# Designs tried in a protein design run: designed miniproteins, single chains, continued (3). Part 64

Each design is a single chain, and the fold is of that chain. pLDDT is the mean over its residues in the fold that is shown.

## One batch from the design tools (miniprotein)

Design m10204
Fold by ESMFold2-Fast:
Structure m10204 (fold): chain A 71 residues (1-71)
Amino acid sequence: SEAYELALAVLLATVKNMKPEEVKDFILNLVKNGSLTKEQAKKIAKEVAEEAKRLNKPEVAKAAEETAKEI
């Protein structure tokens, strides 16, 4: 879906400048407001975790992985 593609693009572009709590809040708010399904949000959280690992941001990666488990 367009909402999924846009959310993923925004998060991947901004993750380098985000705090762990900001990543979690962004993803959970997209589920709460109905912009993403739980499955789409889990998928995005996993993609964000991999990008955070690539950028050597382990705390952000951990927050994204934990967010995927909470959904």
Scores: mean pLDDT 85

Design m10205
Fold by ESMFold2-Fast:
Structure m10205 (fold): chain A 76 residues (1-76)
Amino acid sequence: SRLDEAAREIGRGAREIEEIIAELEKIDPKVAEEMRKKAEEAFTEAGRLLNEGRADEAVALVEKAVREIKKKLEEV
C-alpha cells in the first residue's frame, strides 16, 4: 500500500540521517547532538502523520529533515 511504501521511505530517511549524524559527530559533536534532536522531533511527527493516514505529508517531512541535516554537514 502507499502507507507501507511511505513507511519504507521514512525508514530509508532515518538511515541516511544516522549516517550524516555519524559524520557530524567526527567534526562537531555539539552540532551532531542538535541534529539528532531535530531528527527525533521530525520522526515523532512523521510517525503521528503516518498513523493518521497522512503518508505523503509524513514522507515530505522526513525528506525536508534529510535535506536540512545534509545542508548542515556541508556548512561545518
Scores: mean pLDDT 86

Design m10206
Fold by ESMFold2-Fast:
Structure m10206 (fold): chain A 95 residues (1-95)
Amino acid sequence: DAEIEKLLEEAVELYKKDPDSPEFVELAFKLGLELLLKEGKITEEQKEELLEIFEKLKAGEPLETTQEQLLLLNEATALGLKAVAERVKEERAKE
């Protein structure tokens, strides 16, 4: 959980500064991967594979993935974004 909390804090800080930044999207994706791993929806090996695919996309290389890999990339990003949005909402409710 220490890795998840660290990624969440870093992603929340970037979201408040620039929610459209590619750096924010990358942190949200990485957060989502850690959440999927914790839920048992992916393995450590699948996490490494998805990280390599993301780095290739970031470098502008053509997307060569299976349907399952593409769905997991999208699920990880969505899950990370949702976690950041919920933390920001909680912080705003305290202010």
Scores: mean pLDDT 82

Design m10207
Fold by ESMFold2-Fast:
Structure m10207 (fold): chain A 94 residues (1-94)
Amino acid sequence: SFEELKARLEALQKELLENAVEAPSDEEGLLKMAEKLGISVEETAEFLKEYGRLLAEVVKLEIERDGTSVSVEEVEKKLKEEIEELDKIVKKIK
């Protein structure tokens, strides 16, 4: 349900806030996030991908509910591009 997806998203957001991490835009940001979370770079990337997927699902449901001008296709394209960019950052660190 929408409420279940939102609850999962809020749980991930709370975990990020408790560890005082910012969204990484580069190699240094991803390394800092991994250090603050106490996990590997690969595990941090998978965590961010799951967060992005949950956020996209919530936004898609909001589009269907509220009839906004943003399309489901645009949300899916942006998610794919963000995942691909994150994978590139991980490869540069390895």
Scores: mean pLDDT 72

Design m10208
Fold by ESMFold2-Fast:
Structure m10208 (fold): chain A 97 residues (1-97)
Amino acid sequence: SEAEELYLEAARLGEEMAANPDPPPERQAEIRARLEELAERGLELGLVLEDEELERLAREVAERAAAGDNSEEVRLLYGRVLLNQAARELERQRARE
């Protein structure tokens, strides 16, 4: 599904950021721009969660990852968390303009 493709790409970008906390400025800008594109598409598809649901999902992902769960299911949930966080940042940016 398109939603799963968005989540997996968001997860991949999150994994890259976690693996390299000091990326080159050009790569950091590319990752940010791509996350914003994924977030915008997620908003169009209605994939954005309410704050309490996002907090619950983020906690679940963190707990499962800490327990050593490296499943595709956890990766999809991680991607959904990242997409929702990027969507909130995008909405804040739009509200300022």
Scores: mean pLDDT 85

Design m10209
Fold by ESMFold2-Fast:
Structure m10209 (fold): chain A 82 residues (1-82)
Amino acid sequence: SLDELLERLQKAIDAKDYDAFLSIVRELAERYGDRAEELTPEQKERLSELLQKFAQYILENPSDELLEKYREVLEAARPLLE
């Protein structure tokens, strides 16, 4: 379910597993990108909060590798936040 994917994103953030975070966002986009209108406002807010937490980690220790992952995450999440 979408809520399970959002929970998995939170666990990836807590573990600082940025590769898992990107993978889960891509799975979210694949499964729900064409159906982004079906996301509740609460689910969109939760996704936005998780993306903001990811951004905060990048801002605290910026590197080219983390900035590239951040860009990929934003591009993958774009259809979900339309």
Scores: mean pLDDT 80

Design m10210
Fold by ESMFold2-Fast:
Structure m10210 (fold): chain A 85 residues (1-85)
Amino acid sequence: MPTPESWEFLRKKFEEAKELFKEGVKNKDIEKLKEAIKILEELLELIKRTLGDQVYRDPRLKAFVEEVEKELEEIKKKLEELEKE
């Protein structure tokens, strides 16, 4: 049951992680990339625990989860690239 308040929270966390990703890439800051990954993993965990049975009720929430998973994969790839040398 995503309320406007819970949706605002989810969107805010996603934007926070995206900002950390941009800063981490710009500054080659591995710790910021790890923080972004942590935020997105915690966000996905929260959604699946709280709203798992409601995903089919809200196609916008399903699309949001897919977008978060794509962003997470991209950040992990960039982190691996920067840690490699």
Scores: mean pLDDT 77

Design m10211
Fold by ESMFold2-Fast:
Structure m10211 (fold): chain A 64 residues (1-64)
Amino acid sequence: LSMKTLKLMQLGKELKLPQELVDLVIQHYLSGIRDVGYLVKVTGLPQEDVEYILKELEKIEQNS
């Protein structure tokens, strides 16, 4: 496992959100789906949490 993978696995713990829902956002992000409104609908997470996860994923991608 890379450091990038470990950071992604920890997002749910850091945000105190269900890891399964965080993983669903990550899966969509990697598939090119980055629409906040759509991700809110499919995960049920608050918009603020979805936006935060996407921002953190972009930071991890930039630091690779």
Scores: mean pLDDT 74

Design m10212
Fold by ESMFold2-Fast:
Structure m10212 (fold): chain A 98 residues (1-98)
Amino acid sequence: MEEARELFEEAVKAAKEGDFDKAEELFREAVRRLVEAGVPLEEVLEIAREKAREIAEIMIEQFEKETGLKLSEEEREEWIKRFVERAVEEARRIAAEA
């Protein structure tokens, strides 16, 4: 539990630094640690959804800062929703493989 929390915090930090590959790796590792710790699937998916949304928001902020482009609120929420859905499916896949 604590190990997974620390890995999610490091994933968020990596995303803030623009290292999205590292953020993805740390996110996947955090999900694996939750599954190995015996956390119920539904709880794992809720945590994954929450942390994926946080990372997605950082990614959009970095994109807007880098490009000078601004997404509408609707475009932002649609992109975040799709990102979160993909992250949750990845978490489900990791849980099934464990």
Scores: mean pLDDT 83

Design m10213
Fold by ESMFold2-Fast:
Structure m10213 (fold): chain A 77 residues (1-77)
Amino acid sequence: SPEELAREIVDAIGVNPQVRDREVERIAAKLEALKAKLTPEEYEEFVQKIRDLVEKIKNAKTAFEKGKASVELLKLL
């Protein structure tokens, strides 16, 4: 679901706990809007790009690599 994906995104990036719920809500709303606007195929491709970036963040060996992937992910959202 958009909400579950939004939580995974926020947890991968590592935001301040005080803003976590707000960021999850913001990203979930954006994903829901995109799901309504895009075709099912376009939405699945977009979700796959997000998942690829989340995986890059999780596999990052340096703070620089994690930061770069996190910025790229946030630009999509």
Scores: mean pLDDT 85

Design m10214
Fold by ESMFold2-Fast:
Structure m10214 (fold): chain A 74 residues (1-74)
Amino acid sequence: LKEEYEKLQQEAAEKREQLEKATKEGSKLTEELNKKDPKEGEKADNDKFFKDSELEGEYGQLKSKADQIQQQLE
């Protein structure tokens, strides 16, 4: 149980870092696209939002599982 808990925490931390990096890169890209106001910019922004949402979902699931395992260890 503790071993699985540590693995889930590590995966959650990695997902969080990936989300942070994606958010920073996406923010820069979105800002550049907004300045040019291209039609593709709108699609790129939607794609970025969807991808970030997926990463947040995975991170949330991993954290929830880690919390559940921690409660079992209590």
Scores: mean pLDDT 65

Design m10215
Fold by ESMFold2-Fast:
Structure m10215 (fold): chain A 81 residues (1-81)
Amino acid sequence: MMSLSEVDLEVLRLVLEGRYDEAIELLAKYLKIPKSTVRKMIEEFRKQKSFEEMMELEDRLAKEYGIPVEKVHLLFLFALL
């Protein structure tokens, strides 16, 4: 079974290789949320103009979906690529 660290590295590797759909599928399984929700979260992060706005969004999404902030941070990193 994948550990947190292994999933983090695999998601980043897939994104860097341009394998976005596979990265989104892995994130959806890891976060236990629908693929459509993962895509919406990434697009919401891409709309932010500052690091402060992105941090506020991480806190909001973590609370809304019951996801640890550390896992939401992966969505932020994905959105930067």
Scores: mean pLDDT 75

Design m10216
Fold by ESMFold2-Fast:
Structure m10216 (fold): chain A 97 residues (1-97)
Amino acid sequence: MRKEEIEKINRRIGRILRLIGVLTDIRLYLEKPRPFLEESLRISSGGAKSVKEALEKVKKELEELKEEAKREGDEVTVKVVEKLLENVEKLEKEYEK
């Protein structure tokens, strides 16, 4: 097994963990909007100015990660990303209300 293949897998896992962090920040903000959660969300999302922008960034990154995982034959990552996309859709519906 090539070191480069392990590094690619580790990079995908790192991206998943970061995106879970952003989704957690969004969920906490939707439950109780507070200035410190808005700042936390801005940092974790890479500069999103709103919950809507953060959700759009997460959704785009998850779709890109899903396509990468499909190309690499990483079916476990594909399934994890699909579950995270389901959570994004649920949060989008909660934000609209």
Scores: mean pLDDT 77

Design m10217
Fold by ESMFold2-Fast:
Structure m10217 (fold): chain A 110 residues (1-110)
Amino acid sequence: SMEERLELAKRFLEELKEELIELIKEGKVSEDFAAIMASLSEEEREKVIELGEQMVDGLLAISLAQLDAGEDPRAVLERLLQALRDIYGEDSEAVKKTEELVERFEEELA
């Protein structure tokens, strides 16, 4: 049903949020992020992690709002993926995790 499809998309977004936050906390979200983190003090690293978590929260809140507005879940996930490519880069771990999740979502809909 349409309700089951929407619920599935929301569950996948929550899973992605947890994975992206973990990558930020580990300093692994992208190679550039890892290099920046290595140059910072412990106090500065904590602030950068907090900012990264807030950015992920904001991106997912936008995606959830688009789903609640009745937008196609596939289109919402593809826009989120593009936003992560623009922020972290095409070859980032964040993009790889998001691509894997989009593929799993497509398989669940088949």
Scores: mean pLDDT 85

Design m10218
Fold by ESMFold2-Fast:
Structure m10218 (fold): chain A 71 residues (1-71)
Amino acid sequence: ASVSASVIKAIQQKLHEAFGIPVTGVLDKRTVSALLLAADADKDGQLSASELQILAKKLGLSLSDEEIQAL
């Protein structure tokens, strides 16, 4: 699936506010680590679509479920 850089940047902006990560427009290791910390996810370092949906709601992101699943 194609992911918009704007969607990734929106997620990174919220993570920047919470964890101070840079906004790069790329789903890099720092972004994934911050998402895992915010989601209270498992130790394997993998994100499920359900965890991403819960995280977006927690962060108050105005993203659709389809945009989150496309990540």
Scores: mean pLDDT 66

Design m10219
Fold by ESMFold2-Fast:
Structure m10219 (fold): chain A 65 residues (1-65)
Amino acid sequence: MDKELLERLAKEIEERLKDDIVEVKTHRFGVEVWLDSSNSDAIEEARKLAIRALEEGIPLEINLV
């Protein structure tokens, strides 16, 4: 698992979900995101990012708050 890929994914998440992100953490295993569940468009974007992360072999955990 490439550190550069993890940092790129975290940055893409922050850019696409900017106002709906509560917290983003990058660690050696992957990326964890805490997302405001009140915005359905943000949830759909997060789902698309999760699919892409799986295709790239990057662990992504999305927590709805």
Scores: mean pLDDT 77

Design m10220
Fold by ESMFold2-Fast:
Structure m10220 (fold): chain A 69 residues (1-69)
Amino acid sequence: VQLTQGEQEAVATYILTRYTPEELLQLTHGQRVGLVQEAAQAVLGRELAKADVNNMADYIQSLAEKAQQ
């Protein structure tokens, strides 16, 4: 991941304060990718590179799965 830890946490917090773990896990990978890009624009004021977006989408899925365990 090319994001700093602070940027990763800011994007994750933006998403997790607006969506439940259940809602996030019901989304497709493409929908999570779109959500990550929306969050990045809102929080960081920039678009993420494709690799960073996919890594963040996977990270958000992982956080949602852990919250349900």
Scores: mean pLDDT 81

Design m10221
Fold by ESMFold2-Fast:
Structure m10221 (fold): chain A 73 residues (1-73)
Amino acid sequence: MEEAVEKALRLIEEGIELIERGAPLEEILRVVEEAERYLQKVAESATPDTPAVKELLEKIERFHKAYLEALAR
């Protein structure tokens, strides 16, 4: 599970960086699709109150907000 959380964190951070630099939506979607795979695995087995999962949820919120703002372009 730790590996899935680490992978998801990296992908979400990569997605945020792509959004912040104004990367094409197609590149952002690729990162989202890959992140979803690890997020699904985390959701199935993770305890929500662990520090790592809390950090992941906070970054997901940040990514989601940035992504919606990008779509409004």
Scores: mean pLDDT 73

Design m10222
Fold by ESMFold2-Fast:
Structure m10222 (fold): chain A 87 residues (1-87)
Amino acid sequence: DLKEEIEAMKKKFNEELEELRSRATDPEIQKRIDELKKSIEKTFENLKKLYEQAKDDFERDVIRALAVMTDYIFKKEIEKLKAEIEK
């Protein structure tokens, strides 16, 4: 049920980014948050499409691993934004 897992990841990141946006006073940081939200949506939607197009269980496992790596990368980007806001 990778699609449900991806939707949960997207929801978590959107909630975190909305919280950060409410605390951000710098327009440049607000813009970076908005750009990251768009990047998250596009990347996870692409992963869902790849999963639907997967030919076998090996390809599905590779895409699941890619989703986990993508989750880690976005967590790190959000951590960077949080650090800049909480300076």
Scores: mean pLDDT 86

Design m10223
Fold by ESMFold2-Fast:
Structure m10223 (fold): chain A 64 residues (1-64)
Amino acid sequence: LDEDIEAGIREALFRMTLSILLTLDGIKLSEEQKEEILERLMEKYPEVPKDLVSIVEEEVQKVL
């Protein structure tokens, strides 16, 4: 697969997971905070992690 396509899929999965978790937990983050989390996830994880939910939750806690 093209690296750009794989990066796009990873960003989409991280963004969707973040959106779902924030909605379920009733957490309101600014767009700047959401982009900070996404940038950090994209830098730290070159592949989609198997424990995606736990990893996204951990990064959310770092910006709270």
Scores: mean pLDDT 79

Design m10224
Fold by ESMFold2-Fast:
Structure m10224 (fold): chain A 64 residues (1-64)
Amino acid sequence: DVLAAQEAARAAGYLHPSLPIDGVAGPEISGLVNSVLQAAGLPPAPLDGVLDAATRAALDAALA
């Protein structure tokens, strides 16, 4: 879920502190998700309003 991704990114310091955690997929969260995927060595993927299982797993692995 975009909301969970925003919260995880905020906790890890990837999301700017002034951005709201409202579950809306914006360009900021899309860019941060792709940055995490690149750091994990995975191909970048578009954020289609809902994180797929692979993108979520990459975020969870990078933020663990």
Scores: mean pLDDT 56

Design m10225
Fold by ESMFold2-Fast:
Structure m10225 (fold): chain A 104 residues (1-104)
Amino acid sequence: SSIQKLLEEIERIVEEMKKSTDINEAVNLAVEAIFKAEEMLANHTLSPEELQRLIKLLREIRGILRELLSKETDPKMKKGLQALITATDGLIAEAEAQLQKLLS
């Protein structure tokens, strides 16, 4: 399905982020994953299992971004990383809200 393909694409992005030695590459990968997650939540009805998988992936992205932020010294890059963390937090909250409604 299109949802499973998007989840697999986000999983590949997370693994590429973990292997990246270039912060600009890691940021670009995070932006791509965020856009795919936004598309899934806005345009698709996800199952509880799909929402749980997406939440796990978004938390992994957030963890990587927080680690990068902790080591970053450039103010512009720090601002960019903080914005991506905020976007990821919003998507986690949206996915968790959808999951809670389905489990109620």
Scores: mean pLDDT 90

Design m10226
Fold by ESMFold2-Fast:
Structure m10226 (fold): chain A 77 residues (1-77)
Amino acid sequence: HMVDVTFVLASMLDTETNKYELVVIGIGHDSEGRAVAAVATIEVSSLNPSEEEIEEAKERAYELLKERLRKIEEELK
């Protein structure tokens, strides 16, 4: 269904809570050229998140992208 997916990642410290956050922006394109974007934010252990934390954030963004495309497809039927 989705042909191309890219992710942009940014890690930050929330100075009010002293918690680290990873923001992931996912951009997907389907086989018909439709583009969707989704943003996911997760709490992480540091400004240099682990590969596991990065994978979790990407999976969350990817699920949001799939849900957005599914809704678009349902409206086109």
Scores: mean pLDDT 76

Design m10227
Fold by ESMFold2-Fast:
Structure m10227 (fold): chain A 73 residues (1-73)
Amino acid sequence: SLLEEVERRLLELLEEERERYGLSEEEVRELARRGAEAAVAMAKEAAKAGLEVPESPDQELLTEILELAKEEL
């Protein structure tokens, strides 16, 4: 599913940056989950507006969603 794919990509990205950001394994998992939930919610709203929803969003979009998730934490 889109949620699972986005969460997987965020986990991979956050694991690469984990040491740099000083994040714990639990924080990485929580950020990935929240970011994926935000991404899916935004994608569903875009779809309702008649926009195409990519099944595999690009890394730049995932980074922006991650920053939003961090602010909500």
Scores: mean pLDDT 69

Design m10228
Fold by ESMFold2-Fast:
Structure m10228 (fold): chain A 83 residues (1-83)
Amino acid sequence: DKMAKLLEADQKVIDAGRELLKAIEEKASKEELEKLKEKFEEAAEELLKTMEELEVPEETIEKVREGIERLREGLEKAIKESL
């Protein structure tokens, strides 16, 4: 089921992002924040690869890449402001 694979990959990105946001809120160490950011980036890459493997239209994949980039920028700003 293509939808199930996409939902699973999407959920991993959501979970990783939530873990990172919680760590920022709890004033975690810079090292911990960097590890959680890497986990988020890994999950985001997995989502994009899953979309490509399932032959999602390139136009849709590009919009998802743009969304991930905006989230990445927001998270980086939040990390800098928290430290």
Scores: mean pLDDT 81

Design m10229
Fold by ESMFold2-Fast:
Structure m10229 (fold): chain A 120 residues (1-120)
Amino acid sequence: SMEEYKKKVEELIKKFEKEIEKVLNDKSLSIEEKIKKMAELYNNFLLELEEIVLEANDPEFVEYVKRLYEEFTKKVIAKIEEVAKTLSAEDKKLLTEFKKSLQEETEKFNEWLEEYANKL
């Protein structure tokens, strides 16, 4: 049902937010290691989100996913920006470049969602 797919997306987003927070707060990891882990988590998140969207096969669900995904991506970016404020100039630059990469991947995924909805 559509309600089950919505629940899957909400649970996926909640899981992703918790995993990103753990990585950002892990004092044992270098900034480069944090970026690598966050990039991997984000890529896996997008793959699982794509699978749910394809299974639901509904244009109204695509609009729901777009709204929710954009909102939570903004929250993740805000968390990255807060952590960046506490870092050296060198590490801050690395996180800023990673933030730009995330924004570009977010835009590409939104373009894919729009193209997919237009084929339904």
Scores: mean pLDDT 85

Design m10230
Fold by ESMFold2-Fast:
Structure m10230 (fold): chain A 87 residues (1-87)
Amino acid sequence: MKVKIERLEIEYRFDRVTPAALDALGAAMEELRKAYENGDVEGIIEAVRRMVDALAAAGQSARVRLKIYDKDTKKEIEIELEAAAAP
């Protein structure tokens, strides 16, 4: 789904930040930027899910709360993604 995004809020909660976690975050942020520029809601969700999964694979528990505000409809899409530290 493509929307005009007025605002994007992302809240991250990590047990501990490692170099692997920072690398995963960096990759996800680039994907987020591209999806945001295109108004691609599924792309934003996928980028955040990929980050959370990579953090879990690196031994980090993470919870990410994502809010996407649609500029045209003034509606909010709220999604919470989490992964526990473990394979």
Scores: mean pLDDT 73

Design m10231
Fold by ESMFold2-Fast:
Structure m10231 (fold): chain A 60 residues (1-60)
Amino acid sequence: SPIREVEERLVRLGREAQAIHDYIDANPDLSPEERARLGERLDALGREMVELSRELERLR
């Protein structure tokens, strides 16, 4: 099911984003460069999740 495939991908991306947030919170001494890389990954995940949410709305 296309709907289920998009929903499952959204769940996986959300879990990856949460894991990055948890990692940042657990490691307050991260370098500015490491924080920037993690922030860029979070931004990329956020953009993909927005696109998938729009796709999900189209499939509903």
Scores: mean pLDDT 88

Design m10232
Fold by ESMFold2-Fast:
Structure m10232 (fold): chain A 90 residues (1-90)
Amino acid sequence: LAARMAEGLRHTAKVIEKLYEEGKEEELIRHSKELLVYGEEALRRRLPPEVLRATAEALEVAAEAAEKAGKEELAKKLREMARRLREAAE
């Protein structure tokens, strides 16, 4: 299960990159916020380290895309959640 969840998160990161490349700003924001909520839930449920790391990586990708789209506050929240997930995965 954990491996499939991690794979799904890597796919989500690629979707977010594509949304940025296509200029779909509203979709990018929506997916990034959904990923942020998922990250909070993953921490609360103490999901396996591999899932926490994959979620952190996806959040970092989302943060870069959000920053490039001029959404600095969202990017900051995404990076902070990624940091917390990486710490929890150790």
Scores: mean pLDDT 85

Design m10233
Fold by ESMFold2-Fast:
Structure m10233 (fold): chain A 97 residues (1-97)
Amino acid sequence: DEETLQALEKLIQQTIKNEELRERLIHLVKEIFELKKKVLEIPNKEVQDKLREIFIEIGNLFNEILENADDLEKVEQLLEEIEKLIEEAKKLIEEAE
């Protein structure tokens, strides 16, 4: 949903003061929204359930970033963890086609 994406981008812009980390998080959120659209095209329910679990975990990490926005080292580590989960989601989507 475009309105939800715009609201999240605005929240990130207000919360993350470091420009590089802010742009990185915004990029990842846009990528997640693209992946979520692809999930709707997957007929395999087990793959859909695994992807749902991954997106829940990404959401939890996103909340941790917002709660720890001033801790640049922690934000960097959490971003790396989100990136790994995104790659896992991409692999599951490609394998399901």
Scores: mean pLDDT 85

Design m10234
Fold by ESMFold2-Fast:
Structure m10234 (fold): chain A 70 residues (1-70)
Amino acid sequence: SMAEALERALKKAEEGAKAYAEGLQIATGSKAPPTATVEIVGDNVVATATAGDAVLTITTPLDELIRNSS
């Protein structure tokens, strides 16, 4: 179903955001715990990864994420 495809796409986006946050923590040497959030904004999925003062935001079209996670 479309709901199941959306759930898989969001889980994949969360995994990616966590990986980016861990990478930022290693790259910056930050002792603050890395954080990752994912939200739907219109037709896009916005993933935000943070470690200390470093922030990475990745915007991906929702249809592309669904297609790539099937």
Scores: mean pLDDT 81

Design m10235
Fold by ESMFold2-Fast:
Order: C-alpha cells, then sequence, then structure tokens
Structure m10235 (fold): chain A 59 residues (1-59)
C-alpha cells in the first residue's frame, strides 16, 4: 500500500517521494490538503497543500 511505498522511499533516501505518498494517504483518511502537507513536511519533504491534493487524486 501507500504506507509501504513511503517507507521504502525513505529507505532509498528519497524524502520527496515519501512525503508525497504520506500526503496522499492522509487525504484519503479525510485530512485536509493543509494537514496532509504538514504531515509530508514531518517526513522531510516540502509539499504545498495544492501538490498534496493533486497527488492524492493520482493515488
Amino acid sequence: GAEEAAAKARELGNPRVAAAVGAGVAMSDGYSPEEAARAAREGGGKISPREAERYAQQL
């Protein structure tokens, strides 16, 4: 699933991909784009609320 993909991306040293996947998962759980972007930043990536929303739609 998306959480497994985020963990693997972190192991491979790709924090942007891990952040994007994490944001998508948060939005699928009902979080706002702003809350999803915040969760992504905690994972070491910088994603805007608009990018989090766009990524969630592709997930």
Scores: mean pLDDT 62

Design m10236
Fold by ESMFold2-Fast:
Structure m10236 (fold): chain A 83 residues (1-83)
Amino acid sequence: SAGGLALRNLFLTPLEETQALLDELAANGADVSDEARALLERALELFQRAIELVGNGVSGHEAMKAFEEGRELLEEGKRLAEA
């Protein structure tokens, strides 16, 4: 459905951003804390879960909860990686 596609696109953007950031940190040999890396990896998992929940026809509420948690972890992981 159009609504499902819109939600998938909403979740896909931060997933791609998180993956790109992790790839960049690995490629550049950046000295980031294990905590920052773990937060970014967890954010990636949560965005993947949000997309899976939408794909499986689960309620948008559950998908949005995973997305919002992932967003908070991405913001904190970025903050720690920049410190």
Scores: mean pLDDT 78

Design m10237
Fold by ESMFold2-Fast:
Structure m10237 (fold): chain A 73 residues (1-73)
Amino acid sequence: SAEEEAERAFEEGKEAFAAKDYEGAIRHYQEAIRLDPESAVTPLAYLELSRAYKALGKPEEAAAYAKQYLALR
């Protein structure tokens, strides 16, 4: 299902983040949102996107994703 595919992409993003592959994490989190934007994982994907962009030294992008997370909860 779309929900299962989104959850899978989210988990792959977390694994990339743990490996300090922040650009890879961003791609996986964006894919999770694309696969099922209405899933329970989508707010968490926005939160993790904010964290990954912050790790890359991109505070404006990090703030934008944090704002999306706050809007969804």
Scores: mean pLDDT 89

Design m10238
Fold by ESMFold2-Fast:
Structure m10238 (fold): chain A 51 residues (1-51)
Amino acid sequence: TIQVGQKGTVVKSERVGGYTRLTVKWDNGIETVVYRPGTVKVGETVTVTSV
């Protein structure tokens, strides 16, 4: 389970229109797909703002 405020690392990034589709590996070992506006690169750190 992913907690709000938990950190993860982007392991895959692909652009989809005005959004970037990210595959994030979280500190607890779970991988999820998230969408963010703009461009985010592989290796960037992200934080959970919602569950």
Scores: mean pLDDT 72

